# Designed miniproteins, single chains, continued (2): the designs that were tried, part 101

Each design is a single chain, and the fold is of that chain. pLDDT is the mean over its residues in the fold that is shown.

## One batch from the design tools (miniprotein)

Design m7719
Fold by ESMFold2-Fast:
Structure m7719 (fold): chain A 79 residues (1-79)
Amino acid sequence: MQQGQQLFQQGQQALQQGDYVRATQLYEQAGDLFEQSGDYKSAGRSYMNAAQAAGLAGDLERARELYQRSQESFQKYNS
């Protein structure tokens, strides 16, 4: 749980520094850890932030894939 939050915060720092590739990786890793722990709300938010960072990096295909994972995580949370 704490590790997922730490990765999310590192993703925010990378995004602030304009390192969109690193931000994408860190947010995706945070999402994966939150999903493994059953925290689907935090997983959904993490994948959504990863999708935005991937879009800023110009990787539109990865952004679309990460956005889909975000929606799936939110669906698990709401279902």
Scores: mean pLDDT 87

Design m7720
Fold by ESMFold2-Fast:
Structure m7720 (fold): chain A 65 residues (1-65)
Amino acid sequence: MPSAKEVAIRVLEHEVARAIEEGLPEEEAQRLLDEAKARIDAAKNEQEISEAGREAGRRLREALA
């Protein structure tokens, strides 16, 4: 069974793939994904994982805006 961090990373990978389809440059998308993975890996509990995932989504939306 995947860990909460693995689930969060997979959700983020799907969000990054959608952002690329919506016009985000692949190199920028990969950079944002790597930064978000580092933040999720640093999370100590489920609440921090959720906060890291939300922050990653916000940054992806800002990059598209």
Scores: mean pLDDT 81

Design m7721
Fold by ESMFold2-Fast:
Structure m7721 (fold): chain A 89 residues (1-89)
Amino acid sequence: MSEELWEEVARALIIMGAALVKRYASTLPDKELAEKVKEEVDRLIDAVNAGNYDEAIEHAKRLLELTKDDPDVRSLVENMIKLLEELKA
C-alpha cells in the first residue's frame, strides 16, 4: 500500500471513530459531559483535517479521560491515538 493511500485510510478511520464517539456522547445521561465529549470530537476532526496531528493527539487524550468509564469507547479512542501517532511520524 502506498504511503499516500495509507494516510487517507488512516484519516478516514480516525474520522469514523470520532463520529462513533460523538454518537456515544448523545447516549450519555450527563448532558454536561456529553457536550464536552462532542466539543473535543469536533476539535479532533478539525485538527485532523488541518493535518495538525499534535493538536489532534491532545484532543484524543482529553477524550480518553472523558470516556474512561466505558471500556469499549476508551479502546476505540486509544486506537485512534495510535493511528494519529503513526500519521505524525
Scores: mean pLDDT 84

Design m7722
Fold by ESMFold2-Fast:
Structure m7722 (fold): chain A 65 residues (1-65)
Amino acid sequence: SMEMRKEEALGLARMAESVGILSGRLEGDKIVITTDKSSEIGIKMAKKLEEVLKKEGIEVEVRVE
């Protein structure tokens, strides 16, 4: 939610990291999500998280490595 968006976004990034196919970190006020370019599942999850977080007004960057 907007009231706790940074903490909520960090919680979502940490949950995604627990799956082992992407990582999340804070870079200032921005959430950076990194996934492997060879992982179709990782790319799909990263894009879905970007969509969800951006709808809630959270700054997000997806990096494919």
Scores: mean pLDDT 70

Design m7723
Fold by ESMFold2-Fast:
Structure m7723 (fold): chain A 64 residues (1-64)
Amino acid sequence: MLPSEEELKEAFALIYLGILKVDEERGLLTPEARKLFEEAQKAIDNGDYEKALELLKEAGRVND
């Protein structure tokens, strides 16, 4: 069975979270990216993977 859109959003959110967590551990997160990363973690805690994914994508964008 193909994964649902919700399962795919969860998977992508967790992948992006992992990438940004590595950047955080290396001291590579800007203050703006850190704020978005923390908000994304709260969205994941609430089961809102769509919101988390959008926040993590924005965190990656501002961390460039």
Scores: mean pLDDT 79

Design m7724
Fold by ESMFold2-Fast:
Formats: sequence, structure tokens, C-alpha cells
Structure m7724 (fold): chain A 64 residues (1-64)
Amino acid sequence: SDVVRQVAVAELVAATGLSRAEAEEVVRLLEQGDIDGALAFLASRGATLPRATLERMRRALAEN
């Protein structure tokens, strides 16, 4: 699970330009199943990602 978490954080940083700490907060919300919270957090930081991308990440985190 640590590898999947590290990959998700790295993908978020690369895709959004967020800091590592901000990307880790997105991952935390996804681990809790809170897709809408993750979208709201991204928007609050001036970032956007497709819901489908976040749902894919959430599934990977839940399955590993």
C-alpha cells in the first residue's frame, strides 16, 4: 500500500503542481472515500483533475 500511496502522491504533484503536503491531503481524502472532499480541496488550491482520475486513484488505494 505504501508504494501505491507514493505513486498517487507523485502523480498528483506532477499533474497539479501542488506541494507534496497538499498532494498527501488529497490522498488522505481519497483513502477515506471522500471524492467530493478531494475535488473541493483541489479547487480551493486552484487545481483541477477529472473525477474519473480521482476515482481511479481511490480504487487503487483501496485495493492495495
Scores: mean pLDDT 87

Design m7725
Fold by ESMFold2-Fast:
Parts: C-alpha cells; sequence; structure tokens
Structure m7725 (fold): chain A 114 residues (1-114)
C-alpha cells in the first residue's frame, strides 16, 4: 500500500502564554487525532512561552485516532528552536514505527523550515 499522508496541526495562536504542560498535551493530542482522521497520520503541536523559554508538546496519532507518541521539547529563546526539536523527534518516532517513509519525513521537515 502507498504511504499515508502526514498532516501537522497547530492551534491559533500557535503559542499560548502561561499554559500548563497538561493543557499543551491535551491540545496537541486533540489536534493530532483530528489531523490523522483527515490525512491518515496526524501531528498535533501546542506551545507555551514563559520567561524566555518555549515549551512545545507534539503528539502523533494514526488513522484510527490512536495516540502513538507524545514529545516534549524546551528551548531558550524562540519558538522555532523548540518546534524544530519536537518535530525532529516526532519524525524519528514515525519512521521507527513505520508510519512514514524517509521521503515523507524529509518533506515534513523541509516544509516546517521554509
Amino acid sequence: AAPQEVALAAPAPGIFDDWSLEELEETARRLAREAALERGVGIGLAMTRRDGVVTAVLAVADAAGELLATFVASAEGDADAALREALRRAVEAMLELGLIDEETARAMLAELDA
């Protein structure tokens, strides 16, 4: 069978001030499931900023809406560093689980970096 499409979903706004880790995880998991139902594999992302530290939570779900993995990354400075680290970990996990191929993984990273 052909590999399934991967979709990344983030809330608007993409960064919430003073959100708890629990709130970020709940939001990321919900968005991952919603994206996965549309595209077959979904990534949900939620971020918070506090005292110059960005914390990103990234969740991965399959086409059945089952959660496969959740990643947390923190970086000082801006949201882009935290987002990139979280997405890199999710891509690595999706490859390890056989959900995407290397070509799809490269496309996802390139799209985010653009």
Scores: mean pLDDT 69

Design m7726
Fold by ESMFold2-Fast:
Structure m7726 (fold): chain A 72 residues (1-72)
Amino acid sequence: SVADDLAEAVRNAKDIKELRERVQKLAKEHGYDEAAVAATDEGYVAALRKGNTVHVALRKKDGSVEARTITL
């Protein structure tokens, strides 16, 4: 699923540039409306939105990955 692919991108990206490239590719391939990637104090965050559905994934500094899908 796109949610799983987003979580995998966040887990495996070497740096923020690679993560941004992977997330933008997922957005384009699956027709998502918006894509966002950020480096934060907690780790790397990526999000994809299509209509009312948002997929979010976070990789913390310890390497753990948290992923969530929300409906707006």
Scores: mean pLDDT 84

Design m7727
Fold by ESMFold2-Fast:
Structure m7727 (fold): chain A 71 residues (1-71)
Amino acid sequence: MDTLEEILETLRDIIVRLSPAGLFRLGVEIGKRFPEEEFEELRRLVETLGLSPEHREALLRGYRLGLQERP
């Protein structure tokens, strides 16, 4: 899984079943591996997943934290 789109498609069934806390943790792990420029792509992709606002915001918040934890 080399692209953000590929990882989200692979994890789609898991993502739609995760709690907000689970999505936050997933977002952190994705954010550690992808650059800041991908944040808008992530936002676009999560809109296609049909997540609730709470679930969507948890994933995006996790992504931002993951970006900050990169070495």
Scores: mean pLDDT 76

Design m7728
Fold by ESMFold2-Fast:
Structure m7728 (fold): chain A 70 residues (1-70)
Amino acid sequence: LEEEAKKYADEMRKIAGEMAQVRAETDALAQQHPETADAIRAEGNARFAELAKKAQEASDKYMELVKKIE
């Protein structure tokens, strides 16, 4: 049970890292290409939203396991 909770916690940390990376890359590219910055940010925001959804799913699973523990 605790090992399963740790698995989802590790997954959430991995996704958080990916979200931070997407944000940083999007901002860097937008700064390098100001003429297309809006398009770059729109694409980055879409990728960020997909990762946020995965993080929420992992969080929900973690919370279910934590409630069973206490």
Scores: mean pLDDT 80

Design m7729
Fold by ESMFold2-Fast:
Structure m7729 (fold): chain A 81 residues (1-81)
Amino acid sequence: SLVEKAKEAIKQGKYDEAIELARKALEEDPDSVEALEVLAKAYEKQGKYREAGIYMAKALALQGKDDEAVQAVRAGEKKAA
């Protein structure tokens, strides 16, 4: 699957490829928690903490973890500052 390929790209340090594959997975399923988590991890590995926080927050919100979602956005903003 696209998500499995994206996870493998992260393991190999290919973060731009992982982002592209995860975005394609989200085009097929916009609510894919697994694809959102892959995007968040890839952005964090690139030092893009704001983007990482946003995608992690979306994944958490889809799981009903609204308080953790708010915290993920704030943590990303603080790390980006």
Scores: mean pLDDT 85

Design m7730
Fold by ESMFold2-Fast:
Structure m7730 (fold): chain A 78 residues (1-78)
Amino acid sequence: MEVLEELGNEGDVDALVKLAKYYLDKGDYEKALEYLKKAIEVAGEATAEQLKLMGEAYEKMGDYEKAKEYYEKAKKLE
C-alpha cells in the first residue's frame, strides 16, 4: 500500500487528536488510542502531545508500563 498524500495533513491530524481527547474525556480509552494511532499514521511522525495523550490513555486503563513508555518517548521530543 502506497500513501503519499496523507503524510503531513495537519488539519486531519488535528481533528483526529481532538477526537482522541473527546474519547479520553468519555472514558473510551481504546477509541482514544485508535484515533491517536491514526493521527500518527497520517502525520507519519508522532508529536510529544500525541505521545503524552497515549500515555494518559494507558495510565487510565491501568497499563502503567505502557503509560511510562509513551511518557518517556514524549519527553525525548521536548
Scores: mean pLDDT 77

Design m7731
Fold by ESMFold2-Fast:
Structure m7731 (fold): chain A 84 residues (1-84)
Amino acid sequence: MLLENAKEAAEDGKKAVEVAKEVLLKEGASEEAAEKAAEKIKKAEEYAKKAAEAAEAGNLEEAKKLMKEALEEVAEAAKIVEED
């Protein structure tokens, strides 16, 4: 079940990144900015998943560190879009 849940989350994440890139392109962001922002969102999602896994394992310090990394990636994605 853990493996199946991880696979489902990964597939949902792929769709979210694709949708985000498509929306940014529709809103007039450059292809380069949309691509870079999508990459940052993908990294944020990977860190958030690892943070959830660490929290479930009882590693709250690791979970906090990984969540901070996820938030930094989201902030970088926002900067890419704002500066375009």
Scores: mean pLDDT 72

Design m7732
Fold by ESMFold2-Fast:
Structure m7732 (fold): chain A 100 residues (1-100)
Amino acid sequence: SSQSQSDIVRIINDTSSQINSIYIDYQNGNITRQQAQTQIRRIVDNSVQQISRLVPNVPQDQAIQLVQTGTDVMVGQMRQFGDDVTDYVRRQGDRLIQSV
């Protein structure tokens, strides 16, 4: 549905915003890389759980496009934290797409 599609977009945008806040904390030396990675994994896991519940209510092609676009944005944000976190986000996105 259009509501579920809008909810997925909101979740992706909220997740991106939270990752950006973690990035700023990391850049300012307020948290370590390991702390940033732990927080990012938690936020991503929560977002995946929420999106997984909405995906069945969105046309398959639109769901795949939204998840892929969101994953690409987040991967771009996470490159500075290291490949492990980048790979983790890519795997979560791929798993979510496979569930559609």
Scores: mean pLDDT 83

Design m7733
Fold by ESMFold2-Fast:
Structure m7733 (fold): chain A 82 residues (1-82)
Amino acid sequence: MKKAEEYIKKGDEAEKKGDYESAALAYAEAAALYWQEGDYEKAIEALEKARSLIPKLDLSEEEKEKAIELIEGLIEQIRSQM
């Protein structure tokens, strides 16, 4: 299994346990690895998974907004490379 797929599995397992913080971090790491591999479609998919969990995190509304902005910026950057 490629390392990126390992992180997707870790994220899925964490999400199943309700550990949204660990799940979001695992999906973000998977996205970075897919981007390095040139798999832009899977990188975007992993970022969307991470983004969907941000509202469930124990963060301030400002930190949640910043995290979502960061992820949206990364998705647009990846789309510009496609």
Scores: mean pLDDT 83

Design m7734
Fold by ESMFold2-Fast:
Structure m7734 (fold): chain A 62 residues (1-62)
Amino acid sequence: MDAGEAALRAGLAADNAAGAAASAGMKYQEFGGPEKGRRAFLAGHKAATAEEAARAAQEAAS
């Protein structure tokens, strides 16, 4: 769907930000300990999951 494609492109920006947060989390795990890094990673992943769900809902609505 064309509208779905537009929504998907917007979602990619959110995924990119979440990916950067996940990368920071992995680096933090390496230097700061697995618990701290995992928390940062999970926070980023949850943000990406929320955006993914919103994108899917938008696509279904179109």
Scores: mean pLDDT 59

Design m7735
Fold by ESMFold2-Fast:
Structure m7735 (fold): chain A 68 residues (1-68)
Amino acid sequence: AMEEYREALAEFKRLHDEATARGTSFDEVLKEFEKKDPERFKKWRDAIVEHGRSGAAEEAARLAQAAA
C-alpha cells in the first residue's frame, strides 16, 4: 500500500540525486533505468500514481480550475 509508494519515491529521489551529482539530467537517468528494467520502473511509477500525490494534485488542480 503506502509502503510501495514510499519505496518508489525514495528510489526516484535517489536517481534524481545521482543525476545531479553526475551533472546529467534526471530525465536521462530515468530513461536509462526504464530501458534496463521496464517492469520495475512501471511498478514504481504505478505505485506513485495509485497511492501518491499525483492523483491528489490532479484532483486539487481540477477543483481549483472549476472554482476559478
Scores: mean pLDDT 68

Design m7736
Fold by ESMFold2-Fast:
Structure m7736 (fold): chain A 64 residues (1-64)
Amino acid sequence: SEEELEKKLKEIDEELEKRIKEEKEEAKAKNWSPREETIRLLDLIGEATQRKIELGKEYKEKQK
């Protein structure tokens, strides 16, 4: 259902927020440059976005 899709999307967003916090802490510990931190955060956002796209595709196929 659309409600199940919405819940899964929220879970992805919550996991992304947790991972971003963890990466920021790691960046401080490893003394990463702002550029290095930004690249890593963009990678995490990209992974989450791809996961959302796949869920959307699966949902659309099930609606056929």
Scores: mean pLDDT 81

Design m7737
Fold by ESMFold2-Fast:
Structure m7737 (fold): chain A 56 residues (1-56)
Amino acid sequence: SLLDEIAARLASMSDAEFRELLARHLDLFRQFDRDGDGTLDDVEAAEARKFLLAMA
């Protein structure tokens, strides 16, 4: 499934790569942008990653 593919990719990539992924897919990850400024900080990126891994 798409979630299984995302989980496998998230588990394999570095935090820097994950931030790049979030930047490319901000439209999908906008709900994790807590301050709504279109930028995800390290904390927001880490929380998004944990949430996605927990869902898979």
Scores: mean pLDDT 65

Design m7738
Fold by ESMFold2-Fast:
Structure m7738 (fold): chain A 58 residues (1-58)
Amino acid sequence: MDSKEEIEEYIKRLKEKIEELKKEAEEEEDPLRKQELEGIAALLEAEIAFLKKVLEKQ
């Protein structure tokens, strides 16, 4: 089994989660909750960037 397929599936799930978080942040009235949602989305974007580097080296 190729670990690349698992990483690609994980990246897809992260992208879907980021989209959900951004939508929730857009609808959120509480500034603290909005910042938390935006922060989590940014963290997941950083994880995608790291995973892409892993895929490129293998």
Scores: mean pLDDT 81

Design m7739
Fold by ESMFold2-Fast:
Order: sequence, then structure tokens, then C-alpha cells
Structure m7739 (fold): chain A 88 residues (1-88)
Amino acid sequence: MRDKYIEEKIKKLEEEIAKNPDDVDLWVELGRLYLAKGEYDKAIEYFEKAIELDPNNAKAYRLLSIAYRKKGDFEKADEYLKKANEIL
């Protein structure tokens, strides 16, 4: 069925984030699920939260790059990809 599995995962992650708001991996995973749904603006918000908590999270920068590419913002996509490569 359309997105039912993704919606269930999102609900569980939101509950876990409410308990552990400083867990960077939960914010990254939530962003990935919104990317899968095509909700790129929400995905960007969650990846930005992950970077706010961990500025050296190369994975979150790579995922921001992907989200901006999906929005057609290739300039920002390239900027975030460069930042991810600098952290490595």
C-alpha cells in the first residue's frame, strides 16, 4: 500500500526522537524517510537538525546534497557535497 510502511517508521522515529532529541542518527533516519516520500523540504530540515547537533556528520551533508539535487538546486547540492568531502 502507498507509503503505509514509511508512515509507520516515521511515527516510531518521531516517538524515539521525543525521548532522545540529541540522537543525531534518529534525525538522519527521519530525513531519509522524508526523502523516500519525496518531501524534500522536510528532509532538509531534519538533516540540518542533524548537522546542528553534529557539525562533522559527513553523512548528513551528503544527504542534504541529495535533497537539494531532488529539488533542482544543484548549486546548494554541490556546496553540501564539498562540505561532506572536507569532513572525510
Scores: mean pLDDT 84

Design m7740
Fold by ESMFold2-Fast:
Structure m7740 (fold): chain A 96 residues (1-96)
Amino acid sequence: APSQEQIDLDVQIALAEIYLAIAKRAPLEDRPEGYKLAVDVLISLPEETPDALALAEEIGKGLRDAGLVDVSNELAQRMEDAGKTALAEALRAGAA
């Protein structure tokens, strides 16, 4: 059976996926807040897991496709400031 820590991690990853899905479908003016909420969930994780890195890259791709370059740079910096350098690099890779 999975540990409580693994269940908590899976729930946080699912929450980040939900915020990302909402952000992708939101009106353009509302997308920055949705992506920020997804990023805040990923920053709250104790470890930069492969699933979290994949979601950071998808956030970067979504921001690139929306033309939200300044938001992409701000959210990557927010990840770095939180000590989540691998998440920041994954987001920048998606946004490239």
Scores: mean pLDDT 85

Design m7741
Fold by ESMFold2-Fast:
Structure m7741 (fold): chain A 80 residues (1-80)
Amino acid sequence: DRAAALEGLDAAAEAARRVMEAHRDDAEFLRALAEEFARQAEEAARLAEELRESDPELAEVYRRAAEVAAELAAEAAALA
């Protein structure tokens, strides 16, 4: 279910932001987290493009995942 997958991404983003808040004074942790989310964003964007024709619904989920991961990477980097 695409709607359930998108809802899961939003919940995961909120959980990640809670982790960032708990570690807001840990610059090394936040930098590592930013690098990991940036990597995840690039991977999700690539998968979205690969699935565009064969599975448009799944491609949309990965496109949203890429956006969320990129936002989280920027937020973690800004806190570091």
Scores: mean pLDDT 85

Design m7742
Fold by ESMFold2-Fast:
Structure m7742 (fold): chain A 108 residues (1-108)
Amino acid sequence: LSSVETIAEGLLRSMDKDGDGVISKEELRAFAEGWGLNWSDEEIEEMLKLLDKDGDGKISFQELLDALTKLHKKYFPDKTKLSGDEWFELLLKFLSMSLEELREILNS
């Protein structure tokens, strides 16, 4: 069982190839490709904008944590910690949902 903070840290480390503590557009694209997703440049840009609240063109740990917390609350509201399978399910929902649905959840 892992907290949202632990999963956010793990996800950031897996995506952050240069070790600067943030996720770039290129790292986000590489992560999506690693999951077998064929996202367009426009879809990557839109996803980045939904997560990048401070407008610096990168996703910080805090922005990632906030997004995962909102997704966790929507799909597993009665659980404070999730198993690896439940986090895998949540990540698949995150990666496969429409940009409109994701925007609605993240702006709730």
Scores: mean pLDDT 71

Design m7743
Fold by ESMFold2-Fast:
Structure m7743 (fold): chain A 71 residues (1-71)
Amino acid sequence: SKRELALSKKNLGNELFNLGRYQDAADAYTEAILLDPSLAKAYYNRGVALEKLKQLLGARGDYEEALRLDP
């Protein structure tokens, strides 16, 4: 299902983040979001990865969306 694939992509992003591969992690979280746009955790985790990349405006947008989906 799209939900299962989205969770798999989020988990891949988490593994990449733990390896310090922040751009690859952000890309995996983006794939998770495309598969399930309601997945608040993927937005939040992408925001954290974007902060590591110093993409602060993108990070802020992701945190706002995560809070909107799961207040």
Scores: mean pLDDT 92

Design m7744
Fold by ESMFold2-Fast:
Structure m7744 (fold): chain A 61 residues (1-61)
Amino acid sequence: VDQFTPEELAEKAKELGLEETAKEAEEVARLGEDPDLTPEQIEEIRRRAEEVKKRIEEAEK
């Protein structure tokens, strides 16, 4: 699970038909590419990524 990148999560969500979750995962991936992130922004991105992971895991049941 820790090996999943935000980009991989976006593709997974698209495969499952979760377009809203896929868009969120793509946004998280783009935000994570910014080299000038503050610690607060990094924590926010991590929280959003965890929400995406939970939605994908729930849909995969």
Scores: mean pLDDT 74

Design m7745
Fold by ESMFold2-Fast:
Formats: sequence, structure tokens, C-alpha cells
Structure m7745 (fold): chain A 66 residues (1-66)
Amino acid sequence: MEELKKEIERLKKEADELKKQGFTSIADNVKKLIEEAQKALEEGKVDEARFYIEEAKNLIDYAKKQ
């Protein structure tokens, strides 16, 4: 649980950095995935939260390769 909360915080910072770099659409999608992960954690759905975190990471990696 604590590790996933730290992961979410780090992904929020990455999304903000992408937005500053002009990747607004990707950053907005990452933020939506982070919100879904946060909601899943609040509901105790750890596997679902982990899925959304992984999706967010994949989008960030995609943006960095452009």
C-alpha cells in the first residue's frame, strides 16, 4: 500500500513535467489514470490500482520516446 502511494506521487510529478514540455494530452491521460489508481486504493482494490499505475507508466515512457 505505502509503495503504491509513493508511486502515484512520483507519477503525478512526471505528468506535470510532461505538461510543461507541451505533451498536454498525454499528461491529462496520465493524470486520469492516476486518479483511477487512487480511487482503487481507497476502495482496497490493490490489483486494479497496480494496473492503472502500469498504464500511466507506459504512457510516460511513450511520451519520452517521441
Scores: mean pLDDT 82

Design m7746
Fold by ESMFold2-Fast:
Structure m7746 (fold): chain A 72 residues (1-72)
Amino acid sequence: SMLEELARYAIELIEKAPLSAVDKQLAIDEVREAAEAGKSVAEALRAVSKLLRSPESQALVLEIADKVEELE
């Protein structure tokens, strides 16, 4: 489905981003959960960004959310 393809795209961007292993896993888990539940991947990324401690990591995840939203 298009939602599963968006999730795959988001995960690829997360894996390439300069994020800690913990932050990457948190973001990837939320993306997978959203896709399985039929929810917006972009909204899941915006929600998880608020859980990240560093402003730079938050900005990176929000940038990924914006890129995903452009494809929805």
Scores: mean pLDDT 86

Design m7747
Fold by ESMFold2-Fast:
Structure m7747 (fold): chain A 100 residues (1-100)
Amino acid sequence: SHMEEIESLIEQLKKAAEEGGPEADERMIKLVNEILRLASELPPEEQYRVAELLHEVADIADKNGHPITAGVIDITAAVLLVASRHPEALERIRKLREEA
């Protein structure tokens, strides 16, 4: 996965959060899911950078009246932050979710 692709998706996510409109929440959720998919394969330092950018966008989404979507973005940022500090954590989280 390319960091440039993720940066483009984050820019789209930020625009959706700022502009709002019909289906903005659905659009933001689709973008966050794609960002998580790509970022899960990045090295730790880049996962940390993506987490920082997602926290910034979550704040924008919350301020623009999308608190539930902002929460989903923040949870995604937290997963990547944990993964960046503990590379083994993603595999453990994946197994726990498959067993639930």
Scores: mean pLDDT 83

Design m7748
Fold by ESMFold2-Fast:
Structure m7748 (fold): chain A 69 residues (1-69)
Amino acid sequence: SMEALEEAAREAAEYGVELLKQGVSSKEAREKAMEYLRKKLEEKGLSEEELPKAEQLFDRYGTRLIVEE
């Protein structure tokens, strides 16, 4: 569902922000957050075909949250 995709994307973006707070570089934090996004989609039983949609949502939330401050 779209709600599950948005939840996974938001959780991944929040994970990226947490890594930034721990001193991880923005590039590495984004890459780790993208891996986390894929794992969350699998855990929620979402098809890998939904990855492109989840990535678009992640970019929207991730860019805003990761660039915070």
Scores: mean pLDDT 73

Design m7749
Fold by ESMFold2-Fast:
Structure m7749 (fold): chain A 67 residues (1-67)
Amino acid sequence: DKEKELVKKALEAIKNGNIPEALRYLSLAYYRAKDPKIKELVRKAMEALVNGDIKTAIKYLEEALKL
C-alpha cells in the first residue's frame, strides 16, 4: 500500500506550503497506484494543484485515503 503513504506525504507537503514536493510524491503515487479509483483521484489532485486550487486537491487526496 505504498501509494497511500505517498498520498499522506503529499498532503503533509501541501499543508507545509511545499507544492513542488507534493507534486513529486503524487507523481510517484500515480505510477505505483494499483487501484484505478486512487489513480484517478491522484490525477485530479495533481491537476488541481497545477491550477492553484489547493482546497480541491486536498479534497481529492483525502477521498483517496478513505478507499
Scores: mean pLDDT 86

Design m7750
Fold by ESMFold2-Fast:
Structure m7750 (fold): chain A 62 residues (1-62)
Amino acid sequence: SAKKLLEMIEEYERRIAELREELARAKAEGDEARARELSLEIGILEGLKLIIEGILKLTGEL
């Protein structure tokens, strides 16, 4: 349902925000391996969010 997809977007947004804070910390600490892992995870979640948003917009739900 559209409601479930909207809840998934909110969950992804919350997780992305948390990961961005962790990424800033990893960069400040010089943890290059951790920073790469966090950047990849953020990219994947942002991509998934865009796909869901695209579906909702095409169906008129967003």
Scores: mean pLDDT 86

Design m7751
Fold by ESMFold2-Fast:
Structure m7751 (fold): chain A 62 residues (1-62)
Amino acid sequence: SRAQELLERISRLAREALGLPDEAVRREVLELVVRAQEALAAGDLATAEELVREAEELLRRA
């Protein structure tokens, strides 16, 4: 399902973020992960997907 796909992406983002050397970038990615989890819990898949996308872009640039 779309929700399961988002949960898998969120889990991957959290794991990768913990390995980031830049503390500020790590904190920002983890903040987006938390917000995405909250959006998913509220049933707001569109917001969760956008937050996941933002976190993935930050990781790509890190």
Scores: mean pLDDT 87

Design m7752
Fold by ESMFold2-Fast:
Structure m7752 (fold): chain A 80 residues (1-80)
Amino acid sequence: SELDELLEETQEYAIKAREALYDKDSKKAKEYIDKLVETALKISKESAISAAESAIEEAEKFKDEETVEHAKKLLEELKK
């Protein structure tokens, strides 16, 4: 189903974002987080909010302050 495909894409982008954070590539991490949130938004606003919140937690775990700030701005935009 389309939903199953979107859920799989969301998981793949989350994995790629984590790999970029591990590699200390903030540019790629932000790019994959953008794709993650965009794909999750196609499922629902709640899914996009959860994806952005998860991205903040993951970026904080890797101490990537630039990516944390980026993900927080995405979350603020979704809450409007």
Scores: mean pLDDT 90

Design m7753
Fold by ESMFold2-Fast:
Structure m7753 (fold): chain A 55 residues (1-55)
Amino acid sequence: SALDKEFLALLNELRRVLSDEEFQAVLEELSAMRKQGASDEELVARLREVLAAAK
């Protein structure tokens, strides 16, 4: 889906701009959000926010 493609694109960009430690922290945050019932749209929105803050 378009949302899945955006999610993967954002993860790949974050992996390039963040340190390994920062990227692992993002993955842990996404895992916690998913366990709390966050939607795929909310996960994508969070990745956009992290990427915007990293630039």
Scores: mean pLDDT 85

Design m7754
Fold by ESMFold2-Fast:
Structure m7754 (fold): chain A 70 residues (1-70)
Amino acid sequence: MSEKVKEVVEEALKRVRQARAENPDLTPDELIQLAVETAKELAEKYGLSEEERDEAIRQVLATLGRELDA
């Protein structure tokens, strides 16, 4: 995974975790939607390719899914 993809994944997860901590009533679906939108915004900011953006989204969703199932 490229360094930029790692940065996007880490920042997106940080923002989603902060949102969840501030509003524990957020549903899993709302957190997933927030994660996807945040990852897309950060991918554009970091100048990721479409392939790198899609990889960042997949990594964020995989990590968030594991945290929500735990």
Scores: mean pLDDT 81

Design m7755
Fold by ESMFold2-Fast:
Structure m7755 (fold): chain A 116 residues (1-116)
Amino acid sequence: MVELVESGGGTFPEGSSVRLSSKISGTDLSKSLVSWWRQRPGELLELVASISPDGKTYVSPKYKGRFTISVDTEKNTAYLDMKDLKKEDTATYYTVVSSPEKNVLAFGPGTKVTVV
């Protein structure tokens, strides 16, 4: 079974930087597609960023270089680095792992980020 433990959420002032982390067990991240999604209050789920097994990253243009996705394959942990936080970044953030090894799509429980 693929399990995700997300951390790094909380309440942060505007202009701060935060790192969200997702520790994955049950599959190797070097062989998985990892993505971060968010849901703002009253809004739909939206794709923030993704990283492929080949190391290719995608970040949605709306985040304009403020957000970066990375994976530490030794720690089997995915990161979302969020720079220059805005009030509109207030959302619940979810890690999604597509594991060909396990033939599953796994969702993290969500981590809440509030910008004040």
Scores: mean pLDDT 85

